# Designs tried in a protein design run: designed miniproteins, single chains, continued (3). Part 54

Each design is a single chain, and the fold is of that chain. pLDDT is the mean over its residues in the fold that is shown.

## One batch from the design tools (miniprotein)

Design m9966
Fold by ESMFold2-Fast:
Structure m9966 (fold): chain A 79 residues (1-79)
Amino acid sequence: AEEYLEKGKEYYKKGKYEEAIKYYEKAIELDPNYAEAYFNRGLAYYKLGKISEALADLLKALGLDPNYEEARKFFEKIY
């Protein structure tokens, strides 16, 4: 799961948000409770203008880890 998260982050850094999302989806398939993978997929959806999908993923990350400060701060900025 973590290896796919890191590959997703690499594509995100290159501005390849759709490719990043595919790797985050693989991380989530291996670990459905991976809060960081949902958070990073939400960031990539936001960059693509998919705001409803971004909010859903940010809420999922916060539901899995209510102390996820970075996800909470980002959610507050976009909502």
Scores: mean pLDDT 84

Design m9967
Fold by ESMFold2-Fast:
Structure m9967 (fold): chain A 60 residues (1-60)
Amino acid sequence: MVTEIDVLVTLGIHGPLSVAELSRILGASRSTVSRILRRLEERGIVERDPRTGRYSIVVR
C-alpha cells in the first residue's frame, strides 16, 4: 500500500520523478501515484515541471 509519505520520501531520495518512475519504484499503479501527487500538488507540497512531467518537493 502506497501512502503520501512513501511518495514524499521517494522524491526526497531520488529527486524529481515522473508518475511512471514513482509507480515503478513504489510498485504501485500509475493511477494511485497520480492521485497522491495531485493531492500533494493541490496542497502546495510538490510541483510538476511542465517540460519534463517530473514532480519535486517544493523547497522554501
Scores: mean pLDDT 81

Design m9968
Fold by ESMFold2-Fast:
Structure m9968 (fold): chain A 64 residues (1-64)
Amino acid sequence: GEKELKDVIEEARKLAEEYAQQGDLDKAVRLAQLVSRTQEEAKNGGDLEKLAKELKEEVKEILE
C-alpha cells in the first residue's frame, strides 16, 4: 500500500545520496530520476502496489 511505496521511495533516495557521496553520479542520477518518475505516477493516480514492485526491481537493476 501507500506505506510500502513510501518506504521504497525513501530507501531509493538514501541510495541516491550514498552514490552521490561516493562520486558515482551516474547511479545517483538514475536513482533520483527513478524516484521522481515513481512519485509523479503515484501523484497522478498510479497503482501503488505496482509502482512499489517496479521501483524495487529497477533499483535492483541499477545496483547490479
Scores: mean pLDDT 82

Design m9969
Fold by ESMFold2-Fast:
Structure m9969 (fold): chain A 75 residues (1-75)
Amino acid sequence: SEAEKLLEEARKLLEEGIQAYENGDFDTAKELFDKAIELATKAMEVARQEGNLDLEIEAAVVLIHAATLKVVLDR
């Protein structure tokens, strides 16, 4: 589904953002977390339209994770 593709992209960006953070590249990490938030939000909306509650929940988890990491980083 479209929601699954968006969720996979959001997860990849989250992982890349974590790696950038581990390397001390905070500006790149912030950009990647912002993109992960955007795609996870879109994945949630598409999953809701598709009536797939499990995908909506999975996308929400990615969104919360990326948003939490960004808040910690934006000190």
Scores: mean pLDDT 86

Design m9970
Fold by ESMFold2-Fast:
Structure m9970 (fold): chain A 82 residues (1-82)
Amino acid sequence: SMEEAEELLEEVTRITDEAVALARRGGLPPSVILEAEVLEGMARIAYGVGKAANDPEFAKEMLEKLLEEARALLAEVRRLAA
């Protein structure tokens, strides 16, 4: 459902926001912040396309992939900021 896709979008946004906050506090390069911002932008586009096409499965599939990438980025940011 689009409701499930929205929950995935919210989770991607939460994780990328955390990554940006940690990167800024840790003094990490701007490229790390850019990577987080690009992932969030891609997630919003995937959700918007799925909603416009009335294709919840497309939105969910794309957002699940982006969620995995967001989690990987957060893990890397946590490692680099330590």
Scores: mean pLDDT 90

Design m9971
Fold by ESMFold2-Fast:
Structure m9971 (fold): chain A 72 residues (1-72)
Amino acid sequence: AAALTATEKKVLQILLANPAGLTAAELAAALGVSAAAVADALLALAQKGLISKNAATGKYTVADAAKAKAAL
């Protein structure tokens, strides 16, 4: 199923609005949640193939915008 948790949906929505990418700390600040909660959501979204991490910058971006929008 393409079902996401509330935190995963919020992370994905913010990343869709920020195509240049955001770090876990920037996402935590934007959501008002702990960095650990954001890290768990990012891991789950990456495993679903919805996001990717740029190893050089530490920023996360949406891997497939159409798939991400369909999952919301």
Scores: mean pLDDT 78

Design m9972
Fold by ESMFold2-Fast:
Structure m9972 (fold): chain A 83 residues (1-83)
Amino acid sequence: SEELREEILKLIAEILDIIGDILDLKRKIKELKEKLKTLDPNSEEAKKLKEELKKLEEKLKELEEKLKELKEKLKEIDEEEKK
């Protein structure tokens, strides 16, 4: 089915975009964690950085959940094609 092929290609594109966003977020989180190690843990800068890290880790979790959902949808389409 042409419609099924178009849906698969669209899902693959969305999956690739989210993977890119996840990789960018993981790099940012790693950089901020390394910076946090160089700071006084009682400083205002360290406290702000910890809050930023928490927000980025929450965004990462959201993107990883969305990626899981898209991968499950792609698997369902693949299983339907094999019928």
Scores: mean pLDDT 85

Design m9973
Fold by ESMFold2-Fast:
Structure m9973 (fold): chain A 70 residues (1-70)
Amino acid sequence: TVEALTAEAARLAAEAVRTYLAGGPDAEARARALNERALALLAELAATASDEEVRAAHEAAVRAAREAAA
């Protein structure tokens, strides 16, 4: 569902930020992989969802990432 893909993309975006901030020997590479997965889900939504749903999903992911960075 649109809601499930939106929630998963937001979760992955937040996890990417937390992973990067936590540091460690491969944190940057792991964070990039998580961010790439989030972007892939947003691209999947763009193929089937309305423009409004896609915008809302992207905004949710950005908000989740910003909250994780705070």
Scores: mean pLDDT 84

Design m9974
Fold by ESMFold2-Fast:
Order: structure tokens, then sequence, then C-alpha cells
Structure m9974 (fold): chain A 57 residues (1-57)
């Protein structure tokens, strides 16, 4: 499961990053797996998966 730019941005923002930091992080996270994104953001893979699922709904 890979992240779209919109999902990456939503995940970064939900992890407590500022809008500017979230935009930069979304660039890095786009095309990565949810697990890789969770590691980069310092969150759990389970929490990241839940946030991405909500963004897709």
Amino acid sequence: MILTREEALALARMSGLSDEEAERMAEELTGKTVREAAELLGTSPADASTLVRHARS
C-alpha cells in the first residue's frame, strides 16, 4: 500500500506538523508505504494506517 500525495499530506498534518512542514514531509512520503511513513513521522504503523484509511473514506 503506497501513499498518494493527498494521503501523505493528511498523515503529516495529523501527526502534528505545521502546514509548511507537512507539505515538505508529504513530498518525502508520497510513494512510500504506510509503514515507512510511520517510521519517518515517529508514529506507530497502526495509527498511520488508521489515519490513511480515514483520508480514503
Scores: mean pLDDT 76

Design m9975
Fold by ESMFold2-Fast:
Structure m9975 (fold): chain A 82 residues (1-82)
Amino acid sequence: KIEEALALTSEALSLLSPEQRARALALAQARARELPADAHPVEHLELFARAVVEAAADLPEEVRARIAELLARAVELYRESL
């Protein structure tokens, strides 16, 4: 469900600093500009999830793994809701 996907995304973002969140958003926006105008919303979410994981590269392995797990589940739930 979208609400559950948003909750998981929020939890993942809460593990990042404000600076890391800003970096993730900037990376996602830059990559989204390379997508075709008719790109499916899931592709934008997948790019955002990847950007968040990259922005978290400096965090401990356990925290990075948790962020990746939460975002992977959020993307899956969002895909199932379409």
Scores: mean pLDDT 79

Design m9976
Fold by ESMFold2-Fast:
Structure m9976 (fold): chain A 75 residues (1-75)
Amino acid sequence: MKKAKLEIEILEGIALISLGIGLLIDDKEYAIKELKKKIEEIEKLKEENKDDEEVVELAEKVIKELEEIIEELKK
Protein backbone atom coordinates (compact mmCIF):
# COMPACT_ATOMS: atom_id res chain seq x y z
CA MET A 1 0.00 0.00 0.00
CA LYS A 2 1.21 3.54 -0.76
CA LYS A 3 2.22 5.46 2.39
CA ALA A 4 -0.22 8.32 1.65
CA LYS A 5 -3.14 5.87 1.21
CA LEU A 6 -2.27 4.20 4.53
CA GLU A 7 -2.08 7.63 6.24
CA ILE A 8 -5.55 8.54 4.86
CA GLU A 9 -6.99 5.21 6.12
CA ILE A 10 -5.42 5.77 9.58
CA LEU A 11 -6.88 9.32 9.70
CA GLU A 12 -10.32 7.92 8.74
CA GLY A 13 -9.99 5.35 11.55
CA ILE A 14 -9.08 8.03 14.10
CA ALA A 15 -12.01 10.19 12.89
CA LEU A 16 -14.43 7.27 13.40
CA ILE A 17 -13.01 6.58 16.90
CA SER A 18 -13.55 10.28 17.77
CA LEU A 19 -17.11 10.04 16.38
CA GLY A 20 -17.74 6.98 18.59
CA ILE A 21 -16.39 8.75 21.68
CA GLY A 22 -18.49 11.87 20.97
CA LEU A 23 -21.65 9.80 20.57
CA LEU A 24 -20.94 7.74 23.74
CA ILE A 25 -20.50 10.88 25.87
CA ASP A 26 -23.40 12.70 24.08
CA ASP A 27 -21.10 15.46 22.80
CA LYS A 28 -21.88 15.99 19.10
CA GLU A 29 -19.84 19.25 19.07
CA TYR A 30 -16.70 17.29 20.04
CA ALA A 31 -17.41 14.72 17.30
CA ILE A 32 -17.98 17.43 14.64
CA LYS A 33 -14.78 19.30 15.66
CA GLU A 34 -12.63 16.15 15.49
CA LEU A 35 -14.15 15.06 12.14
CA LYS A 36 -13.48 18.54 10.66
CA LYS A 37 -9.87 18.41 11.90
CA LYS A 38 -9.32 15.01 10.21
CA ILE A 39 -10.93 16.27 6.96
CA GLU A 40 -8.38 19.16 6.97
CA GLU A 41 -5.49 16.68 7.49
CA ILE A 42 -6.77 14.45 4.63
CA GLU A 43 -7.21 17.54 2.35
CA LYS A 44 -3.53 18.39 3.02
CA LEU A 45 -2.46 14.83 2.08
CA LYS A 46 -4.58 15.10 -1.10
CA GLU A 47 -2.83 18.39 -2.06
CA GLU A 48 0.64 16.91 -1.30
CA ASN A 49 -0.19 13.87 -3.50
CA LYS A 50 -2.06 15.68 -6.34
CA ASP A 51 -0.25 13.64 -9.03
CA ASP A 52 -1.34 10.28 -7.53
CA GLU A 53 -4.83 9.47 -8.85
CA GLU A 54 -5.37 6.62 -6.34
CA VAL A 55 -4.48 8.84 -3.36
CA VAL A 56 -6.69 11.71 -4.63
CA GLU A 57 -9.63 9.33 -5.25
CA LEU A 58 -9.33 7.75 -1.77
CA ALA A 59 -8.99 11.17 -0.09
CA GLU A 60 -12.08 12.55 -1.88
CA LYS A 61 -14.12 9.44 -0.98
CA VAL A 62 -13.16 9.62 2.73
CA ILE A 63 -13.70 13.41 2.92
CA LYS A 64 -17.19 13.00 1.38
CA GLU A 65 -18.08 10.23 3.86
CA LEU A 66 -16.88 12.30 6.85
CA GLU A 67 -18.71 15.43 5.59
CA GLU A 68 -21.95 13.39 5.29
CA ILE A 69 -21.50 12.21 8.91
CA ILE A 70 -21.04 15.85 10.05
CA GLU A 71 -24.27 16.89 8.27
CA GLU A 72 -26.18 14.02 9.96
CA LEU A 73 -24.77 15.08 13.38
CA LYS A 74 -25.97 18.68 12.78
CA LYS A 75 -29.60 17.50 12.42
Scores: mean pLDDT 85

Design m9977
Fold by ESMFold2-Fast:
Structure m9977 (fold): chain A 49 residues (1-49)
Amino acid sequence: GEAEKLALEMKKEGKSIADIMAELERKYGVRFTPETVKQLIERAEEKLK
């Protein structure tokens, strides 16, 4: 989904997991854990292969 794509985009920009968590929380109004952010990035990478 869009959260996966956004997390991957921010990771490619060199943002830390903590920065990605903060941005996702701001955009979606829910707190993501570091583990969830890592899973979102991995799922987005698999979809783009």
Scores: mean pLDDT 79

Design m9978
Fold by ESMFold2-Fast:
Structure m9978 (fold): chain A 55 residues (1-55)
Amino acid sequence: MIKILPYVGTLPTKRIIDDLLNDPSVDGLIFNSGQKKLAERLKKEHPDLEFIVQK
């Protein structure tokens, strides 16, 4: 299951991201347009997972 990355007006903390990536039900993460750089970095670190940036 792909999960929408949680945030509250700012970028999510590293801890929240690590917790989501350690969940075996998570096949990828969806980011908003403001998180494109974060998504690109995580895709390089986890090439087996899907990272989608919404328009």
Scores: mean pLDDT 66

Design m9979
Fold by ESMFold2-Fast:
Structure m9979 (fold): chain A 102 residues (1-102)
Amino acid sequence: DPEARIQRARDIMYDNLVNVAKLSPDLAEKVAQIVEDALRGTPAKEVAERALALAKESSVEDSAAPSYLALKYALLDEKYKELAEEAAEILTESAQALAKNS
C-alpha cells in the first residue's frame, strides 16, 4: 500500500526530528509534511522553496533541518542554484550556532 508506506516514512521522520534532532513538535510536523508532499510527487522546486521559507522563519539553531531539505531538493537541478546558495548559507549559519551552543 503506497499510502501506508508514505505515512510510515512521515511518522519515522517526525519521530527522528523530535527525539534525535530535538526540534519542536510544531517545526518537526512542518518538516515532515514537506517530506510527505515530496514523496507524493510535489516538484523539487516547490519542495525547496517551501523548505527554504520554513528555514528563514525558524531560529538559526532550528533552521538546520529545513535548510538541509531545501538544499537537497534545490541541488536536483542546476537552474535552482540560487535556492541552493541561500539554503547552504542558512545551513552554515545554523551549524555554526549549534557548534557554539555545544
Scores: mean pLDDT 83

Design m9980
Fold by ESMFold2-Fast:
Structure m9980 (fold): chain A 68 residues (1-68)
Amino acid sequence: DLARQAAIGELGRAIAAELGYTPEGKARAVRLAKRVADLGASPEQIEELIRILEEEGVAAVEAAIDEM
């Protein structure tokens, strides 16, 4: 639970950073982090989403979440 919450927080921060910390980007990061939390994603799945973000960007992360 703690490890999962930490990973969700890291994903949210990484998405916000990728989007330049704009108000809209922060809101999008919060929504995506909430979707991941609601899906019951494992820490390993969240780490994979962070990798996808770094390699392919936010749209690819959204697509990956839709397939979970």
Scores: mean pLDDT 83

Design m9981
Fold by ESMFold2-Fast:
Structure m9981 (fold): chain A 85 residues (1-85)
Amino acid sequence: DLNLSVEELLKRVREAEANNDPNLGDIYFEAAKTLIQKGLPELAFRIAEEGIEKGVLSEDQVKELATLFKISGRPDLAERLLSML
């Protein structure tokens, strides 16, 4: 179920954030990447933006997400994400 998978991804991000998980950056990255792959680029962008604002996403992770946005037909979101570096 696509909706249940999205809910579980968001739950994992929020639980990791609440617990100050040392893998928080990777959890944000995997959630955003999976949301792009599921065809939910607007939600993926919001999750990636949160990860950048918290300082937990690496420059390489941001660049990889921007590439995924671009190849998924959202170069606008790729440009916006890269502008936050």
Scores: mean pLDDT 85

Design m9982
Fold by ESMFold2-Fast:
Structure m9982 (fold): chain A 65 residues (1-65)
Amino acid sequence: SMEEKAEKAAKALYEAAKDPSKEEEAIKLLEELGLSKAEAEALLALTKHTKDLEAAKEAVKRALS
């Protein structure tokens, strides 16, 4: 479901925002969900700024729409 996809993507982004070694895996996960690399990188940058899991989830849902 879109909800499950957004939750998994948001958790990956949130972990990558705290740990740079997880950035590549987070970007690949978002690409597998149908986002472009540029969109995935933009969402990662947003999550690094906000450090908010719910904000990341809503941003992913918007990008998948």
Scores: mean pLDDT 84

Design m9983
Fold by ESMFold2-Fast:
Structure m9983 (fold): chain A 65 residues (1-65)
Amino acid sequence: SALEEAEEYLKKAWEAYKAGDYKTALEYAKKALEAAKKALAEEPVRAQQIIDGANFLIKAAKKKL
């Protein structure tokens, strides 16, 4: 599902961020955001939590670049 894809992308984004790979972290965080937006109609609360997490990580990764 789009929600499961969003969770997996967000996990990969955090793993990349912790490894110091901020470009890869940013790429996966953006993918997580897009997947979570697609899940909003079916799972609004969970999708919004992933959107918030992805946006936080996008800002954090950009700050390191």
Scores: mean pLDDT 87

Design m9984
Fold by ESMFold2-Fast:
Structure m9984 (fold): chain A 70 residues (1-70)
Amino acid sequence: TDEAAALAQKAGDYLKKARESVKAGNPEEAIKYAEKAIDYARRLQELSGVDVTPLLEEAKKIIEEAEKIK
């Protein structure tokens, strides 16, 4: 569905922004983007049943990295 495609795109976009924010030394921004990626990924899973485990694991790693540089 169009909604599932939009959620998948947003989850991926926010995950990328979270990673870029860690590289830029912006831990607060990185955590916020990673949390948004997790939210969109979970909504995608609830709507379509897609396995979002790899994205959730990557987002959690980004949050852990960001927490270490706060």
Scores: mean pLDDT 84

Design m9985
Fold by ESMFold2-Fast:
Parts: sequence; structure tokens; C-alpha cells
Structure m9985 (fold): chain A 62 residues (1-62)
Amino acid sequence: SAEALALFAEGVRLYRQGRYAEAVEKFERALRIAEEELGPEHVLTEGARAFLAAAKQALAAS
């Protein structure tokens, strides 16, 4: 899952820049791929899910 890891890393970069809508898109794609390839309990899948929730919350607050 080099693709899922790359999307997750890009999402984290965007999130740290306050670009929450773009971060959501990257985390949603990372989560989908990680769930399919690594399963729902993998550290990358859990990380993508947690950051996705945080990014959505930040976006809703703006």
C-alpha cells in the first residue's frame, strides 16, 4: 500500500497547512485503499480514519 501511505502523508501535510477540504479527500482515498489492502484494524487504516474525522470536524467548524 505505497499508494495509501503516500495519500495519508499528503493528507497530513494538507491538514497541518489548514487545508481541511483537500485533506479530507486524501484521507478518504487513503482509508479506502488501506481498508481494502491492509484491513480495518491496521495502523495506517486507523490513522487515516482518525485524521479523516479530525479534518471533517475542522472543516465543519470553519
Scores: mean pLDDT 88

Design m9986
Fold by ESMFold2-Fast:
Structure m9986 (fold): chain A 64 residues (1-64)
Amino acid sequence: SAEDYLNAGRTAYKLGDYESAVAAYEKAIALDPNNKEAWRLLADAYEKMGNTEKAEQYRKKAEA
């Protein structure tokens, strides 16, 4: 489920594995693109990776 992918992504994020977190959050969004929490988490992961442009883009998706 989308929630399972979000939980997997949160676990990866806590371990500092931001690339795996992004992959998991993208799968969650593919299943439920209206989940604003998933967009926020994706933005946070990109910010940790130093990709400020993508982080800003996905934060706007979360607030849409």
Scores: mean pLDDT 85

Design m9987
Fold by ESMFold2-Fast:
Structure m9987 (fold): chain A 76 residues (1-76)
Amino acid sequence: SNAEKADIYEQKAKELESRGEYAEAALWYFFAGVNYEKAGDKEKAAQSYRKAAELARKSGTPEFAQVAEDFAEKAA
């Protein structure tokens, strides 16, 4: 299901984040958000998108951070 995919992507993102792989972690948090949104879990989607934006800023990709922030606002 979309929720199961989102959980897997979130776990992958957390593992990457714990290793300091912020750019890749941001991407996987974004994929988790998309799948939580498809599953109807707006709260989890917004949280995942916000986390993607945070890590995108930390890794030097402000354009991606802005996209993720916009998705978080729309999901909430």
Scores: mean pLDDT 89

Design m9988
Fold by ESMFold2-Fast:
Structure m9988 (fold): chain A 81 residues (1-81)
Amino acid sequence: LEEALEHLEKAKEAVEKGDIEGAVKHMGEAYDLISASDLPLEVKLEIAKELQEALKALAAGDYEKAIEHLEEAIEILKKAA
């Protein structure tokens, strides 16, 4: 789960730098690791929802909202792991 957390942090950093392609890549890598983990299904679904909202915000050009959803995903993962 440390690797998933690192990918979420890198996704946030990528958005802050305007590297949207890098952000999407890191979000996908984090999601794959989280989906394969032994985390409770409820936690996996909450993180998936935040990542979907972040992706939607990125598509809309709302980078501040994307960062907010990424920070929420990071916080959920930190509390669950």
Scores: mean pLDDT 86

Design m9989
Fold by ESMFold2-Fast:
Structure m9989 (fold): chain A 66 residues (1-66)
Amino acid sequence: MQQQREEAQQLADELARRYRGRLTPEQAEELRERLTRVGTFLLQSHSPEAVRAALERMADDYVASL
């Protein structure tokens, strides 16, 4: 669990950073939290590669909804 959370947090931080110029600090933090929670859950039963792809789609969806 702890290692999965750490990996999810690293992915979330990277993805939020990619959208830095398009998000407020509050939106970036919300996106990071959401991706970390979902990523931690998905890493329990999915490969890191599959999780990365899923989180990328979620980040794109979040930004598109603003």
Scores: mean pLDDT 80

Design m9991
Fold by ESMFold2-Fast:
Structure m9991 (fold): chain A 91 residues (1-91)
Amino acid sequence: SHMERVKEIAEKATVEAQILGAAVAMSLGDYETALAFAEGALKVDPENDTALAIAAESYAKLGDVEKARQYAEKIKDPELRKRMEELIEKA
């Protein structure tokens, strides 16, 4: 249906915009803002590995190692998950 297609495109655009915002915030060291954008993406796409990774790194940088691990464990890509686990160990 036309409406279903429009919703799919809009959801993908929303997730991409949130991830871009999170990446910019991360590059600026603004981990609270990065987390807010990543959580926004996860509300639309709860299994998005990129958003989960940004949330995990943001929590690690904010000192919440427990939440960082919880988000990293949800990552399906084993290489990305390993990178986040290594980042958390250094936090």
Scores: mean pLDDT 86

Design m9992
Fold by ESMFold2-Fast:
Structure m9992 (fold): chain A 69 residues (1-69)
Amino acid sequence: GDKEAKKLIDEAYRLAQEGDLDRAIELAEEALKLSPKAPYYIMEKAIEAMRRGDLDAYRALKAVIEKSE
């Protein structure tokens, strides 16, 4: 459900910030299977990454959203 998707996206964002982009993408893609709202949650985290100057995390999360739309 939505709560489970948000938890996976929070973990994906944390992994992306740690430089583990492949695992971050994997968890974000799993979140898409749990909730139709997951793309919006991932977008929020992608924007947060951009605001923090973490372009690698931003690009990884944005790629997941683009594949889901």
Scores: mean pLDDT 83

Design m9993
Fold by ESMFold2-Fast:
Structure m9993 (fold): chain A 67 residues (1-67)
Amino acid sequence: SSLFDEIAALAEKAARALREGDLETAREYIEQLKKKAEEARKAGDVGTATFGEKAVEELTRQLEELE
């Protein structure tokens, strides 16, 4: 799978954990997503990095609203 596919899968898993109220699992997936977005940025994959970074921002906001 491409790095984009890995980032998309992590974002979906984090969103699912948030919907189920599993904040600890959501936090773990958000941290993994953040690391993969940083990898994409360092690799010069601007599109994938931007997608991942926006997903981190949105999911982190949702997590904070549920805490």
Scores: mean pLDDT 87

Design m9994
Fold by ESMFold2-Fast:
Structure m9994 (fold): chain A 75 residues (1-75)
Amino acid sequence: DEEKKKKIDEFIENLIKLLKEKGILNEEELEKLEELLKKAKSLNEASELATKFLKELGVPNEEIAELVKEAVEKT
């Protein structure tokens, strides 16, 4: 489904841009996150995978929620 893939790709681009602009992740961590999220089959799965990845890196739950929300809103 090309439409689902497009939304996932847009979400990934928006999230990576936000993380980079805020200096939350380094380039290696951003690459790992992008590779992980490209495996998602839906926008919901992509947001769940992003949330788990950011939690494992020690990003606060409130910041994760704001980042994911903003990335979804821009998608």
Scores: mean pLDDT 82

Design m9996
Fold by ESMFold2-Fast:
Structure m9996 (fold): chain A 76 residues (1-76)
Amino acid sequence: VDKIMEEIEKKYGVNDIVLEKVRKILEKAEKEGIDLKETEITIEGYGFGQDLGDAYTAADILKELGFKSATAVPLP
């Protein structure tokens, strides 16, 4: 996971919050044996504004990495 995260940071140049959202999903998938191409992943963003925006950015990165689908969920 760490090597993949370093490459993502260099390729996308996104902020630490987006990187942590992506890292948590990748680490959970690896630990639980989840096939990233077969599993629909939901990323949670809270309220409106920066955290929701970061969740959408993380979802876009995960789609680029080969997730079947990845979505952001606005939570109050």
Scores: mean pLDDT 71

Design m9997
Fold by ESMFold2-Fast:
Structure m9997 (fold): chain A 95 residues (1-95)
Amino acid sequence: KEREIELLERLAEVAEEAAADPRLPAEARASLAGAAELLREAAEALRAGDEKKASILVPAALLSVIGAILDLRRSPTAAAQEAARRLEELLRELV
């Protein structure tokens, strides 16, 4: 669905921005970079109509986003909490 692809791409954008933010812990930035890559691959599989690949990559990408959110929530900084909030909001739109 076009809406699903759009949301995965928006999640990837937010994750990429956060991965580049030097205010965030290195561990969280690494998790975010990995999540962004999986989100981009999932969106591409959906756009290509590869249902089998999408059925594997979409759940993997969403689980990686949840992992990144947990890493961000371990940091007490305002930047980490805001990044987690933005990802949580977009993730909620997918359910």
Scores: mean pLDDT 85

Design m9998
Fold by ESMFold2-Fast:
Structure m9998 (fold): chain A 92 residues (1-92)
Amino acid sequence: MNTLTLTVGSATVTFTSEDSTTLRLRVDLGDAYAVVVDVKSSSVDTTLVFTREDPEATVTGLKEGETVTITATAYGPDGSVLGTASGTLTIT
């Protein structure tokens, strides 16, 4: 099981490869109003929006050994960009 943690402004996004097809995401928003996460691989291209009410998500349909590229952007309550971070994770 692989993990990746991205710090986006004061927000933290944790990605966990749960199994060979599934990625779990959890967000600590910090001072952010919302965090938008773009998850891209050869099998999946999806955008997820995290808020105080919905800080967790699961991405399915991934394949063992593929590389997932992740971009996270944190937004303030006025829609301003607080920060952006990117990383990669291999599904195991």
Scores: mean pLDDT 83

Design m9999
Fold by ESMFold2-Fast:
Structure m9999 (fold): chain A 94 residues (1-94)
Amino acid sequence: SPKLFGSKPMTAQERLDQVAPEIKKVVEEETERLKKLIRENESDERAREIIEGIVEGIATLIELFAESVEEAKRQMKKLEEAIPEMIEFVKKRL
């Protein structure tokens, strides 16, 4: 049987009741910080809207599937590190 949480197994019910609200808060706070970062680094409105939409979509997946606050933070940091490449990719296609 897979272990969902380190050395202590967590049920889907326990995740929803105990951990999901804390993950949601962290993901929402990090998403708003990343949107600010995008606005400060990109002046093209169309590119910003596309990148912000991509970031929101990925953040929603992190919120749904992260099993801990620490995992959510690590995944959001990886998302932040990918933003410059996403901006370059989108602008090349516009």
Scores: mean pLDDT 79

Design m10000
Fold by ESMFold2-Fast:
Structure m10000 (fold): chain A 70 residues (1-70)
Amino acid sequence: MLVEEARKIAEELKRAAKEGKLFEAAREAEERLKKLIEEAIAAGDLETAREILRIGSEAAREIEPIAKAL
């Protein structure tokens, strides 16, 4: 379940942001999400690829105020 994995990555990123480990976790999350998107595209599932992109974008948007507050 690629969408479920993407959601897990987003939740881990948000948790790391609260723990002050945002910078390290952001790089790992980006690499992991990219792999899931590539996997969805290879399977011909463009809707899943779009949903993963949306999940990643929303997570990045939610952590941006935390990064700006530092």
Scores: mean pLDDT 78

Design m10001
Fold by ESMFold2-Fast:
Structure m10001 (fold): chain A 67 residues (1-67)
Amino acid sequence: MSEAIDELVRALFKNDRERAIEALRRLGYEVPEDATLEELKEKFSEYISQWLKEAVDRAFERLEKEK
C-alpha cells in the first residue's frame, strides 16, 4: 500500500508515465495506458485527498469504539 504510493511519487517526479500508471492501478484506479502525466498527477491528488479524509474519519471512529 505505502510502497505503491512511494512508487507513484517517484514515477511522477521522474516523468515516468508507465510506472505511474502501474502504481495507480495497484492503488485501485482505472487508468488508460495513454493517460498524460497531468492526468496522473490529478488522480494522485484525488487519491491523497480521499485517503486523508478516510483516515481522519477512521481515527474518530476508533476513538469512539475504544471506550
Scores: mean pLDDT 73

Design m10002
Fold by ESMFold2-Fast:
Structure m10002 (fold): chain A 63 residues (1-63)
Amino acid sequence: PPPRLSPVPEYTDEQIREAAERAVRDALQAGILTEEERDEAIERAERVIRAHQEVSRQEQERL
């Protein structure tokens, strides 16, 4: 994409999906999650990652 303004530390949709999938995979291996909760857990992990990204972005932008 064309460079506009200073880039903020953002994850791409691909990176968010990959991070969520890895976190859920680790939780499944540890027996924290059941297979039935896998899809919902991935969606929740993505929401958490996006929320953390938004908070970090706001911390940078409020300056």
Scores: mean pLDDT 71

Design m10003
Fold by ESMFold2-Fast:
Structure m10003 (fold): chain A 94 residues (1-94)
Amino acid sequence: TEAAAAGAEGARQAALSAAAAGDGGVGAAAAGVGGAGAAAEALLAGRRAGTEEEIAAAEAAAEAAAAGALAGAKGGNGAGGEAGGRAAAEAAAA
């Protein structure tokens, strides 16, 4: 559970950091990519822990990050990155 939560938090922080640094389309796209990377890390950590719950949570975080990346690419603005970060945070809370 902690590994999945850490991944979701990492995705959120990556999205916010990239959005702040890039501002606009570049920031939104980078935020989505960063979120996806963090989610992948969480998945790997979950697999290492070997618990079904952690794996499921990591997968949910990865899906949320991917959705954020898609929204960011379409919108070309910081709002896409924020949406991805919120989705990842919600996945961590669930």
Scores: mean pLDDT 54

